# Designed miniproteins, single chains, part 106

Each design is a single chain, and the fold is of that chain. pLDDT is the mean over its residues in the fold that is shown.

## One batch from the design tools (miniprotein)

Design m3678
Fold by ESMFold2-Fast:
Structure m3678 (fold): chain A 93 residues (1-93)
Amino acid sequence: MMEEIKAAEKEIEEKLVDKLSELLGLPKEEILENGDATEEKVKELLEKDEELKKKVEEALAELDKLVAELREAGVPLEEAQRRLAEKLKELVE
């Protein structure tokens, strides 16, 4: 029950990291293992490109909001992953 929700939350977070990996051009494995390194690289990229910074910050805020909503609602993992993928695609296209 609660453990399953936490597992689903982690899976959603992992899929979000996959999409961020593609957006940032960073290996998924590095992002998952080194959150600090990922954040630092994102910061460097954002400082280099102001338009990208605004776009990424808005996308991350929307994705974080969606993740929180999915956690609260206990949405099935497959549906949660699908919605996150659709939202990410919408925000970065």
Scores: mean pLDDT 62

Design m3679
Fold by ESMFold2-Fast:
Structure m3679 (fold): chain A 75 residues (1-75)
Amino acid sequence: LTPEQVREIARQAALEMGASPEVSERAADKHAEAFAQGTPDEAVGALARELMPHLGESGAVKAAKLFRDRLDAAA
């Protein structure tokens, strides 16, 4: 997967869990930034952290799980 494909999967996961398009784009950008500089776990943490103020803890955790499930399906 290219970084742009990973970013799009992250954006779609956030959007499906109820984040606005703007929040979904920011969360995907934060994931892509962290993914380029650190571990996959740190990148998923960045995604969840960006979503938490908008979706709550449960929503952010579900978005992170959906993102991981979709990454596995796309690989």
Scores: mean pLDDT 83

Design m3680
Fold by ESMFold2-Fast:
Structure m3680 (fold): chain A 66 residues (1-66)
Amino acid sequence: TLTLLSSMALGLADYLRSQGEDPELREAADRILDAMSGSPQNQVVLLTEAMLYGTDVIEDYLKKKE
């Protein structure tokens, strides 16, 4: 449901921000939060895209940190 997706999106945004103050991580988190504030009609698509982008950003960040 949209409620579950929103909860997962918030968790990912919080996780991204907790990993550091890097602009890319903050931008990825902000994109998720912006998608959550959007119209319900497009929210599922926008949240999915924002979460996938956030996942790519954190994956790249962690690879560089290792």
Scores: mean pLDDT 74

Design m3681
Fold by ESMFold2-Fast:
Structure m3681 (fold): chain A 94 residues (1-94)
Amino acid sequence: MSASERAALALQQRLASLEARLAALQQRYADYRTPLIDQAQATLDELRQLVRDIGLGQIQGSPAQQARLDALFQRTEDLLDEAERLAEARRAAE
């Protein structure tokens, strides 16, 4: 694979990992509602759109685009980490 193809694959794999984490949390939280799950879904939807736009060449590699991509990945990870901590705390309290 070319370096460009590997970079695109790495972005898609990182996105897929976050999607899998969200799906697992939604399943764990079936009877427990939290705004963190809704916020993580919203940021992940925005991240999916940005990754698609990059993949189609619609967004060129600007510093602003890279900063937005990094910020969305970080925010999604932070929201999922917090939701996982709350799930573990709830499980420990039961």
Scores: mean pLDDT 73

Design m3682
Fold by ESMFold2-Fast:
Structure m3682 (fold): chain A 106 residues (1-106)
Amino acid sequence: AEEAAEYAEKAGEYARKAALYASKNSKNSKGAQAATAAGISASGAYAGAEIARKQGTKKAAEEAARSAKGAAETAEIAGKYGGEEAKEYAEKAKRYAELAKEAAEK
């Protein structure tokens, strides 16, 4: 549970960074909308990680991993609008979301 929570938190952190660069570098409403979605999903991943730490259950770890996956998916879209930095952070969010899933399945 703790390992899944840590990875979900990192997925959220990198999704938030992808959102920040998409917001900063976006020249259109689609990029701004993608940045907003990634920011909201990142907050969900943080909340999921906190709940997994407090409950210490496999079910809470699986819920945190699912929130991390959502954050990674929205970060990937934001990465298309934020330049190379946003793309790099989106790839890191995806990696940590996959690690969160693996940790939750143990």
Scores: mean pLDDT 85

Design m3683
Fold by ESMFold2-Fast:
Structure m3683 (fold): chain A 84 residues (1-84)
Amino acid sequence: AAPPAPTPEARALAAELAEAAASLPGVTKVLTRARGRTVVVIVHAESAEAARAAGEALAARFPRVTRVTVDEESNVVAVVAEAA
């Protein structure tokens, strides 16, 4: 089935994660997607190290983060979180 529309909690979490990610050193672009309770934040960074550090910082700050995946070839980290 197609993913449902984002919940208010997922939208709030997406906004908080995007704001936090955009404030991190070496971050060049932040994209967010929310579907139902699931939030995905895609962070573009100036280096693979900055991408990894950004993912780790978000996971440490936000207990709702369930998965962090770093693409070292693209200097991108994908952060997955689940809202209440």
Scores: mean pLDDT 85

Design m3684
Fold by ESMFold2-Fast:
Structure m3684 (fold): chain A 97 residues (1-97)
Amino acid sequence: SLEEIARKVLEAYREAFLEATAGKPLTELTDEEIAAARKAAEKAMAETLEKEGFSKEQAEKIAKAVVDLIENEISRSLLSEEETVKKIAEVIKKVLE
């Protein structure tokens, strides 16, 4: 299902971000470190989508849209994991349409 793919995408983001930041709390990260971690997470999400059978173009488009979603919506409001998964699934659906 799209929600299962969205969970894998969110997990790829979290794992790549955690690795890029070495688990440092957000309050100890510079804007440059956060930007670099988000780029690493975008790449990890795109690679995950390609493994799920998406084209490189679709995967890159979805990954960028998910990073934009996290930066513009999630960072300004505390969304649950389930709400985040549903929003990612909506992004995937729009790219496929």
Scores: mean pLDDT 79

Design m3685
Fold by ESMFold2-Fast:
Structure m3685 (fold): chain A 68 residues (1-68)
Amino acid sequence: DEKLKKEQEKREQQLRFDILESMLRMMMSIENVSPEKMDEYLKKLREAWKKGPEEAEEKFREIMEELK
């Protein structure tokens, strides 16, 4: 039962990451960010995700503030 709960939590976290990445890509397209900067921001988001979902959400917010 704990194993099934951990697997479900992992899938939910993966979906959360996919949503964050999709939103970031959309916002970068709206702001006409260069392809090189898009890759840089996506790399930062992915590196933050390796540390955890909360870290990724914080990094997403930081990038969004920089895109203003």
Scores: mean pLDDT 79

Design m3686
Fold by ESMFold2-Fast:
Structure m3686 (fold): chain A 75 residues (1-75)
Amino acid sequence: MPVDQKEVEESLKRMMIAILKTAYPEKAAEGEEAVEKWMKLRKEGKYEEAHQVLVDFDIAAGKPDEAARYRALMA
């Protein structure tokens, strides 16, 4: 469980928004939704489901290579 939820939330949002805007500028809104769901699941300790949300988003956006890269970062 995170000790500093506010810092974790800020760091995760900044990182994910930057990555998604760079990789999917046309899908920014869908990316924001995926990030929100990902963070909610992580806060509940459902890390596998959280990872799956972002993997599904990357696959749906047509970039499975980005999903693989993100998976490596989250491991």
Scores: mean pLDDT 68

Design m3687
Fold by ESMFold2-Fast:
Structure m3687 (fold): chain A 98 residues (1-98)
Amino acid sequence: KEKLIEEYKELAAKYQEALEANDLETAREYERKAIEVLIEYAKTIDEKAAEYLEKAAEYIEKSYDAEPEKREELFKKAEEYIEKAREHMQKKYEELLK
């Protein structure tokens, strides 16, 4: 679990660096890898959160090849699913602390 969190943090940092360098192809590669690691981590905590992240990954992938207007819409849907996954995982953590 801890190893997956560290791997996600490293990939998220590399994604941010690629964005700052305006290297969109490298940013997309790290974004894909970060989501894959996050899905594996979610599977160890909450199956529903993992399902939401898998949906987010599908929308992110579709956004890469979409027309600009559709791309923004697809990316926002991915963000919604990521947030749903986060809420589910946070609720599980709060239950474990009691």
Scores: mean pLDDT 77

Design m3688
Fold by ESMFold2-Fast:
Structure m3688 (fold): chain A 80 residues (1-80)
Amino acid sequence: DQQQQFRQLQAQFHDLYRQLVRAIINEPDPARRAQMLAQRRQAVDYARQANQIYANGGDINDVIAQYQQAIGYVQQGLAI
């Protein structure tokens, strides 16, 4: 069910995003921190776009795709 998939992606994004924010706060290297912040900005932009599509009654497949992108950016940030 796409609605259930969307809710699971939101929960996953939220948990990973909290981990990334904590990792950024604890990153002593300013260059790595800057890279992590760039990934965080991309993740927030995709999640915000997903939420806007959903709020406007848009295609749930587009919402899912945007959240998958957001999660990908958080994972990239955490891999730094």
Scores: mean pLDDT 91

Design m3689
Fold by ESMFold2-Fast:
Structure m3689 (fold): chain A 64 residues (1-64)
Amino acid sequence: SEAEALGEVGAKGAAGANRWAQARFGPAAGGTVVALSADTAEVQARLGDEETDVVVPAAELLAL
């Protein structure tokens, strides 16, 4: 179903966001998907008390 597909994409995007943050800022960093559209994802990356929001291609997160 469409709802199940969206749930799967969201979960995979969340894992990708975390990997993206770790690749960018180091293994202690975490990433969270704040917004997901058809072609872009907004990732909130956090390392300790530092926080930054970045827009990346959704395909990039899903490929991680």
Scores: mean pLDDT 67

Design m3690
Fold by ESMFold2-Fast:
Structure m3690 (fold): chain A 80 residues (1-80)
Amino acid sequence: SEEMEKILKLLEEYRQKARAEGREDTAAIFDALIRYLKAHPDLTPEEVIRILEMVLKVARPEDQPLVEEAIKGVRKIKEE
């Protein structure tokens, strides 16, 4: 879907941002998420938000800020 393509582009931007900041563990989280979403193309934006919220709950404090930004970005895509 067009929404999934926008979500994947958004997550790729956060993966690049994490790498640029030298946060390899955060970048690995986004890499794993991108791979998962590509394997499950029928997921809705709402389901992606739930997955990101689950990731946020188990993420280390240093990884949480970019995951929280990603959740906000996906919510914006869903509202479009």
Scores: mean pLDDT 85

Design m3691
Fold by ESMFold2-Fast:
Structure m3691 (fold): chain A 80 residues (1-80)
Amino acid sequence: SLQDQADRLIDDLRRRLQAAQSVEEARAIARDFMDQVGTIRDQEVRDRLITEFVALAQELPEEFRVAVMDTLVEYLSRQE
């Protein structure tokens, strides 16, 4: 189901961000996640994924948080 897919994407994101050893690695992880979000056609699922992405980003140290949030800004700009 789409909910199972969303759960897996969030779990993978959390695990990968916690394992990231550099800001550049965290940015790459975030970009991969946003690319996957872009393939999902269900708006409610996308909104949930973006909400949980923001929550996870806010748990990161400031430098990592800024880099990760920049990927969301780039994603949203491409949707305009």
Scores: mean pLDDT 85

Design m3692
Fold by ESMFold2-Fast:
Structure m3692 (fold): chain A 76 residues (1-76)
Amino acid sequence: MELPEVSAEELETYRGVVASVEVDAEKGTATVTIALEDGSEVSVTIPASDAPLIKVGQRVLVGVAGGRALAVTAAP
């Protein structure tokens, strides 16, 4: 089995739209569900403090490595 070491240079970047934001105050986290342009969905866990910066319908870029969403950034 190939175990590729994924660096920041090997991240796959997807474009998507925020479908939902679920804030979990007990965990201090928020789960952002993003609908990708290919019709799939990914979930990213962020700090609850960052949740107000993310809105449903917002366009975002998602960095994915090894099938895991690692980062989400707002896009125009």
Scores: mean pLDDT 69

Design m3693
Fold by ESMFold2-Fast:
Structure m3693 (fold): chain A 85 residues (1-85)
Amino acid sequence: TSEAAVKALTEAIAKAAREAYEAAKAETTDPEEIEKLTIQRLAEKAPALEALADEAAAKGGEFAKAAAAKVRAQLKEVQAAAKKI
């Protein structure tokens, strides 16, 4: 279902964010550096997450297409933030 595809996409994004943050915390105890490293690691994962969004959109119809578009917009913001670091 469209709802199941969107849920799977949301869970994948949450997992990527958790892994990026945990990896950053292992590298440094400086909160500012943790933030920068987390953003950079998320930006590295953005292409894979965008591919998952594209698959969800293809499988799930209009609801999933709308959710995928929002995810792509959020990933572009993360990539833009990483470039400013």
Scores: mean pLDDT 81

Design m3694
Fold by ESMFold2-Fast:
Structure m3694 (fold): chain A 63 residues (1-63)
Amino acid sequence: EKAGEAAFRAAQAAYEGNSDEALKGIVEANFYGGVDAALGASTGGTLKDPERGKQAGIEGAKR
């Protein structure tokens, strides 16, 4: 994924002696890792399917 691609590019740049590109890749890998965690939260709360949370709300409203 994006974090993995950034980490790979950083490692390759370091091997080639391009320290600026290596640092940039490390920073981007950390950033994309954090974004991935946030995207998981948008699935509909905790570890449940978004469908389940929505369905529970609908059933509660119908009672």
Scores: mean pLDDT 56

Design m3695
Fold by ESMFold2-Fast:
Structure m3695 (fold): chain A 79 residues (1-79)
Amino acid sequence: SELEEFINSLPLSKEEKEKLLKLTEVEGVGLEELQRLVAAGFTTVEQIAAASVGELSRRAGLSPELARKIIEKAKELLK
């Protein structure tokens, strides 16, 4: 899939790629949203979990509500 091809193109470990793919379990998160996150400098789940809602929303061009859900999912994936 285009989603898997995009994730596999990133200079990340297999574990980091698998965690990033799991962000697509959030409703409204697909290839476009992941591309926006990576373009904004949020390449790992660890970086996303550490971001503020306002920072993620502003830099990645996502709604604050979607940014919040993505950060919550990222934090869950690091437990």
Scores: mean pLDDT 87

Design m3696
Fold by ESMFold2-Fast:
Structure m3696 (fold): chain A 66 residues (1-66)
Amino acid sequence: MEYMDEMEGLFLGMKSASSMPEGTPLEEAIKKAREELKKAGLTSEKQIKAAEAGARAILSGLESSK
């Protein structure tokens, strides 16, 4: 349901972003996360926003790792 879907979106966004090359722009990471959500059949706005948040978290973590 909606609660679980939000968590699924977050995880997909994180996995998608972590599979991308270093220095990937946020927009490209978000695009990839949306692609994975579509592939999984997850298309709600909450899932998309959660995936974007997940991608942002991974990119921020990579930046702090240097």
Scores: mean pLDDT 71

Design m3697
Fold by ESMFold2-Fast:
Structure m3697 (fold): chain A 87 residues (1-87)
Amino acid sequence: SMDDINIGLQQHNDVGRQVMNQFIPRMQDIVTTAQRNNWSQDQVTQQTGQQIRTMQQQMSTQVDNVTRDFYSRFPDSTYTFSDINPP
């Protein structure tokens, strides 16, 4: 039905929005901390890489939770969730 597809799309968009809303401020905090502590470009790259991996793990966890909850409500749905990779 159209309703389960629309709910799945909304949940997918909500996960992406929530992860990005957390990711952007944390990346900004890394930049501010790097400036205060005179980090090298290599240190900045390492810390941003670590943060990206953390955000990817949070995305995976949230997708798993949303997928489980969605299929508990719509067990016969053919809707599939796609991965959103943070920048």
Scores: mean pLDDT 76

Design m3698
Fold by ESMFold2-Fast:
Structure m3698 (fold): chain A 96 residues (1-96)
Amino acid sequence: MKKIAIISFVIEPFGTELKKALEEKGHEVDLLYVPVVTDEPSEEEIEEIIKFAEGHDLVVLIGGSEKGREKLAKALKERTDAEVITGSVEEVLEKI
């Protein structure tokens, strides 16, 4: 069992569907939907995401731009002990 934080930049219900699939695999899952209007999250959005991710074993990033995901993944890896993975819902489900 892992404690997983999903950070979703994809419109619902994709984040909720991924959460349910991971919970069915026996994981504890928290979901944060982040409506990003630009290609990259702001510094304030990054701070909110870091706080949400604290205490989780794994952080999953779905959707958004590649550059935005790379920026966020770097911040998460530097500021949390969590493993960080990114991809589509299907790619994440195959890895977990």
Scores: mean pLDDT 76

Design m3699
Fold by ESMFold2-Fast:
Structure m3699 (fold): chain A 100 residues (1-100)
Amino acid sequence: PVTKEEIVDFLAEHAAEFRALAAATTDPATRAVLEHVVLVLEIMRQEVPSLSREELIRALDGAIAYFEALAAQTTDPAVRAALERLIADLRRIRDDLEAA
């Protein structure tokens, strides 16, 4: 099964992608949304080591719901694609943890 260290590294990689998108964005509203995504991912990274498997699955379920709602509201194709990749990877991790 996926390790907590792998989850932390994964969250860091996605945070870096959203940080780069935020830096490239000319729209202040889109930048604020992307910066908030980075904040959520960084908070998850800090919490992952202290969560039980069941708590981590619940946290992932909550994050997936949040990012799905953002993807539905996003009109920028690059931002939507990045959110869809994040959601797919979070679902894969969540399912791997549940199967363990």
Scores: mean pLDDT 88

Design m3700
Fold by ESMFold2-Fast:
Structure m3700 (fold): chain A 80 residues (1-80)
Amino acid sequence: KKLKENLKELREMIRKGASVEEIADFIAKNSSSDEEKELLKRYAVLEVLLLKAYETAKETTTEELIPEIKEELKELEEEV
């Protein structure tokens, strides 16, 4: 419940250009266990990677990675 909303907010923060410190602070304040903290960290890394891959795909032919990252993000969302 709460973790699913935290994933959504984390995604929005990253897409709006939140700093690493802001992301880390959000994860620390919104995780109730080490498992939740690790899940939020992994999700944040993948969202940043997706943003970078999207930027790259507009300039190159390396867009195959984007669907893979999106699928892993969706799987993490289903874990909560």
Scores: mean pLDDT 75

Design m3701
Fold by ESMFold2-Fast:
Structure m3701 (fold): chain A 96 residues (1-96)
Amino acid sequence: SPAIERLKALLRELRAKVEAGTLTEEDVDRFSREAVALLVEILRQTPDSKVIEATTLALLLAGTIFNARVYVRNPSVPVSEVLNDIDQTIAKLDEL
C-alpha cells in the first residue's frame, strides 16, 4: 500500500531527527498532521481480517506522537524510549 510506505518513510524521518537531537515542536506538529491523515487512509483500506492489527497500529502511532511531543518539550526523557515506540509502529505496519 502506498499509504503504508509513506507512513513508514515519515516514521523513519522522525526517527532520524530524534536520534540526531534535532527534533522541533514544528516537526512533531507536521508529522502528527501527515501521519494521522495517512492512518485514516490505511484504516479505510484495511480489510475486516486485519482490523485488530490496524487498531493496534492506531494506538501505537498515538503513543509515538505523544512521546515525541513529551520528548521535544523535555529532552531528559530517554531517547531510547521514543526510538523504541517508532520502531514498534514501523513493525506493526509490516503486518498490514
Scores: mean pLDDT 88

Design m3702
Fold by ESMFold2-Fast:
Structure m3702 (fold): chain A 86 residues (1-86)
Amino acid sequence: GREAAERALNRAEVAAGSLEGMILIARGVGKTTGDEEFAKEMVEKLTPYLERAEALVREARAALEAGDYEAAIAAGEKAVEVAKEA
């Protein structure tokens, strides 16, 4: 039901936020250590996963707002899996 869909969306938002945090950390490490090439490679690797996770979070939110709880749960779970693959 709605509560399960809300939990799935919340987990998806946390997962996407974790990817964004990793990108920020990689940029910070690059600036601090001077290894900007490694930081750039990490950002380039992680950015497609963040974009995919954010798209799935938007899909889950839209489904939840439409009352399609099954679609919201499915999209939210996919967002978490995308973040795990990063």
Scores: mean pLDDT 86

Design m3703
Fold by ESMFold2-Fast:
Structure m3703 (fold): chain A 75 residues (1-75)
Amino acid sequence: GETLTLTLVGSDGRVKTLTAKSADELLEQALKWLDENGDTSNVTKYIGDKLRIIGAVLHAELTGESEVTVEVHEK
């Protein structure tokens, strides 16, 4: 099958691209990256970023989109 790609864009313009064979694998990679690199000092932004990632990846799986982009807040 086609690879699913998530592009994470930091508030400073830095870009991280993640690819996986499934939405579940992509979510595991993306949420781990956010836990390691996200602004955990701002809980509202951190939770918001997490929910946006989950929503974007699940929406892509449901609609058959192969690429999604989500803006995140890095530490």
Scores: mean pLDDT 81

Design m3704
Fold by ESMFold2-Fast:
Structure m3704 (fold): chain A 63 residues (1-63)
Amino acid sequence: MPISPWLREEAVLAAERRLREGEEEGEVVDHLASAIQKLTGLSPEEARREAEEAVREARRRLE
């Protein structure tokens, strides 16, 4: 994975909180992608993929 395991877990936990607070999935992805890009220097496309995977894992945990 292009991001650290610690950063991935933090992204998943942030996604869980935002989804529980009523943010739409697309808004959570946009927020996390921007944050990951700023923290890691990944391309916008790679940061968005990481954000989408974190949101998918957060959704799975909230089932």
Scores: mean pLDDT 81

Design m3705
Fold by ESMFold2-Fast:
Structure m3705 (fold): chain A 67 residues (1-67)
Amino acid sequence: SEAVREEALRLLAQLSDEQRLEALRAAFEPIVGPEGAEIAARLALKDDSVPEGELAERVREAALRLL
C-alpha cells in the first residue's frame, strides 16, 4: 500500500541520525556483513564528513567479497 510506504518514510524522517544508522545497519548486516553494513548505513545517510566516492567503493568491494 502506498499509504503504508509513505507512513514508513515519515517515521524514518522523525528518527534521530543515530536511530536511522542503527536501523540501516540491522537491515544491511545479513547482506554485506557487520563491517559492510556500517559503511553502507553511513553512506545511505550521506554523512557529509566522509567522502562519498571512497565509501561507495569500499561498500562495493565488501559486497563483491561476500558473493
Scores: mean pLDDT 61

Design m3706
Fold by ESMFold2-Fast:
Structure m3706 (fold): chain A 91 residues (1-91)
Amino acid sequence: SAEVKELIEKTKQYLGKAVEYTKKGDIEGAKESLKKAEEYIEKLKPYMSPEQTEKINEEIEKMKKYIEKGDSEGAEESALNVGDLLNELLS
Protein backbone atom coordinates (compact mmCIF):
# COMPACT_ATOMS: atom_id res chain seq x y z
CA SER A 1 0.00 0.00 0.00
CA ALA A 2 1.00 3.66 -0.40
CA GLU A 3 0.96 4.09 3.41
CA VAL A 4 3.39 1.16 3.92
CA LYS A 5 5.74 2.61 1.26
CA GLU A 6 5.69 6.03 2.99
CA LEU A 7 6.39 4.50 6.43
CA ILE A 8 9.31 2.48 4.98
CA GLU A 9 10.71 5.62 3.29
CA LYS A 10 10.52 7.62 6.55
CA THR A 11 12.13 4.75 8.51
CA LYS A 12 15.03 4.64 6.01
CA GLN A 13 15.37 8.45 6.18
CA TYR A 14 15.76 8.45 9.98
CA LEU A 15 18.10 5.42 9.95
CA GLY A 16 20.26 7.33 7.43
CA LYS A 17 20.27 10.42 9.68
CA ALA A 18 21.33 8.25 12.65
CA VAL A 19 24.31 7.00 10.57
CA GLU A 20 25.22 10.59 9.55
CA TYR A 21 25.13 11.83 13.16
CA THR A 22 27.30 8.86 14.22
CA LYS A 23 29.86 9.78 11.49
CA LYS A 24 29.97 13.33 12.95
CA GLY A 25 30.37 12.06 16.55
CA ASP A 26 26.92 13.42 17.52
CA ILE A 27 25.84 10.33 19.46
CA GLU A 28 22.81 12.06 21.06
CA GLY A 29 21.58 13.20 17.60
CA ALA A 30 22.11 9.65 16.31
CA LYS A 31 20.08 8.17 19.22
CA GLU A 32 17.23 10.66 18.67
CA SER A 33 17.10 9.86 14.92
CA LEU A 34 17.12 6.10 15.64
CA LYS A 35 14.26 6.59 18.16
CA LYS A 36 12.21 8.28 15.40
CA ALA A 37 13.00 5.36 13.04
CA GLU A 38 11.80 2.94 15.78
CA GLU A 39 8.50 4.88 16.02
CA TYR A 40 7.91 4.30 12.27
CA ILE A 41 8.90 0.62 12.63
CA GLU A 42 6.26 0.31 15.41
CA LYS A 43 3.64 1.57 12.89
CA LEU A 44 4.86 -1.08 10.42
CA LYS A 45 4.55 -4.03 12.89
CA PRO A 46 0.96 -4.96 11.79
CA TYR A 47 2.38 -5.59 8.27
CA MET A 48 5.31 -7.75 9.47
CA SER A 49 5.56 -11.47 10.22
CA PRO A 50 6.92 -12.48 13.67
CA GLU A 51 10.16 -13.59 11.94
CA GLN A 52 10.55 -10.22 10.15
CA THR A 53 9.85 -8.36 13.43
CA GLU A 54 12.52 -10.42 15.27
CA LYS A 55 15.17 -9.81 12.56
CA ILE A 56 14.45 -6.06 12.40
CA ASN A 57 14.57 -5.75 16.21
CA GLU A 58 17.90 -7.64 16.25
CA GLU A 59 19.43 -5.24 13.68
CA ILE A 60 18.09 -2.19 15.58
CA GLU A 61 19.69 -3.47 18.82
CA LYS A 62 23.01 -3.97 16.96
CA MET A 63 22.70 -0.44 15.55
CA LYS A 64 22.17 1.00 19.06
CA LYS A 65 25.40 -0.67 20.24
CA TYR A 66 27.36 0.59 17.21
CA ILE A 67 26.06 4.16 17.76
CA GLU A 68 26.98 4.00 21.48
CA LYS A 69 30.57 3.08 20.44
CA GLY A 70 30.74 5.70 17.65
CA ASP A 71 31.06 2.89 15.05
CA SER A 72 29.50 4.55 11.98
CA GLU A 73 30.43 1.62 9.66
CA GLY A 74 28.63 -0.89 11.91
CA ALA A 75 25.65 1.48 12.25
CA GLU A 76 25.46 1.82 8.43
CA GLU A 77 25.57 -1.98 7.94
CA SER A 78 22.70 -2.46 10.44
CA ALA A 79 20.69 0.38 8.80
CA LEU A 80 21.10 -1.23 5.34
CA ASN A 81 20.03 -4.64 6.74
CA VAL A 82 16.87 -3.07 8.24
CA GLY A 83 16.18 -1.38 4.86
CA ASP A 84 16.49 -4.72 3.03
CA LEU A 85 14.13 -6.42 5.51
CA LEU A 86 11.59 -3.58 5.14
CA ASN A 87 11.73 -3.89 1.33
CA GLU A 88 10.39 -7.47 1.73
CA LEU A 89 7.08 -5.90 2.92
CA LEU A 90 6.65 -4.47 -0.61
CA SER A 91 6.83 -7.92 -2.30
Scores: mean pLDDT 90

Design m3707
Fold by ESMFold2-Fast:
Structure m3707 (fold): chain A 105 residues (1-105)
Amino acid sequence: PASTMYSISLRVTADGKKTIVEQDEGVPELILELADAITPDLAESTANIKAILEKAGYKVTSGTFTANGRTHSLVVAEKSADEHVSVGLTQNADGALGAGIVYTK
């Protein structure tokens, strides 16, 4: 069978309220766990995501960069040649954190 791709995008406000913006049906439990681990803080969210993925057996690479006056973090994780997770995080000026998670296997 062809590789399956699942995605979820969400927003966490400065007071910790999570809103799911978009979510594919059948998103794996690991991806829901990643979404649940996201906080309003970019550094804390990045550390939480990295820890969950490393515990699940993924090789994780992460980086933080600034673009258009906003701080971003990208987490890329590989478990095998065909199983990958990428997480994009954006810290907004209003204190909210935007997140997108993509899983492929």
Scores: mean pLDDT 84

Design m3708
Fold by ESMFold2-Fast:
Structure m3708 (fold): chain A 84 residues (1-84)
Amino acid sequence: DIRIIGLEIELIGLLLELEKKPSAKTAKRALEIIKELEELGHYEKALKFLEELIKILKEKGKDNPELQEILKEAEKLKKELEAK
């Protein structure tokens, strides 16, 4: 599915950008794409990318309250995906 491949490429780019230059906008967009992958039934891919997002947010978001709120949303989504 070209759509899924496109979402994965965009998400990989956003996660690389987030590691280099942490921003709430980039983190929110990454979480949005992860949620779209979940909605499309790609739970294993959504979970893998979500774990990477959580890792980056824990390392890069320590002093940023907006990134900490996005981290909470990401951890909540991870618990929901693991409940399957």
Scores: mean pLDDT 85

Design m3709
Fold by ESMFold2-Fast:
Formats: sequence, structure tokens, C-alpha cells
Structure m3709 (fold): chain A 85 residues (1-85)
Amino acid sequence: SKELKEEIIKFLEELRKKYEDKSKKAAYDLDVLIDTLKNTKKLTKEGLEEMIEGLEDKIKEETDPVTKEALREVIEKLEEILEKL
């Protein structure tokens, strides 16, 4: 829904502010997620599940511990939303 998409974007924007002074990589990766969501016309349950899987794969290849922490917080928020759907 539009409300779910706006909730996730707001969460990501707040998370970006938290991490912008800690890791340029984390801030960049969060910006990419924000832009992807802003350009997504309809957020589906399947789309959320695919985002979680993509982020889990990204964490496996990530070397920056701050970026791993930020992406894990995103996964936890998306899982919380998914459980309510």
C-alpha cells in the first residue's frame, strides 16, 4: 500500500541520517534503497520478501561492518512489516 511504502521510506531516511556520519558506504546503500522504493509504484508482499532476500545476500558479500549493521536494521523493519501483512 501507499502507507506501507511511505512508512518504509521514512524509516530508511531516518536510518540514513543515523549512519551518514559513520559510513559513506552505508549512507550510499540506504540512498539506493530509498530511490528504488520511491520509483516503485506498488509495494507487494512478494516484493518485500524479494527485498529481504536481496539484502541478506548483500550482507553476505559486505565487508564494512557498519553497512552490515544498517542493512540488518532494514531487514528487521521489513520482516516486522511483512508479519503484519
Scores: mean pLDDT 86

Design m3710
Fold by ESMFold2-Fast:
Structure m3710 (fold): chain A 79 residues (1-79)
Amino acid sequence: HMSRGDELLREILEKLKEKYPDSKTITLEQAREAVEELRKEHPEISDLEYRRIEGFLEGLFNDDGTITLEQAEKALEKM
């Protein structure tokens, strides 16, 4: 069973795919916008859970502040 945090991370990835289907890379700013949209859709999820997601996302991105969708999907598969 996926944890709530894992479910939220997958939902963020799906939102990024929906918004940027032709993009090879996603920026950290685009990921943060997806988190903010998720906060509006899921007000029942605690700020602490969103903070954990933000911390995970910061660790996931490359030194240049970008990530490919393939890299993001592979990182989620290892969770």
Scores: mean pLDDT 73

Design m3711
Fold by ESMFold2-Fast:
Structure m3711 (fold): chain A 94 residues (1-94)
Amino acid sequence: SKEEKLIELIEKTKKELLEIMKKNNAPQHIIDSVEKGFEEAIKLAKEGKLEEAIGEVEGVLNSVILEFQHLGLEDAAAEVREIKLKFRKEVEEI
């Protein structure tokens, strides 16, 4: 289903983001915020609220980009922007 494909994409995106965060020693409060945001996105997708789930993921990605910019992690912020572009492209294929 579209719901199952979106949930798989959200889980894949979460894994890729957490790997970048781990590599860059991201603060625990940012990691906690990311985990909470992805849990909410998965919940919304399971409820059939696909557009809201997509918006939640994009919101989380944007928040991480801003936090990494604030921390001076320009390369990490660029990697998260690439994850966001890939997520948007893969959503269009669902």
Scores: mean pLDDT 90

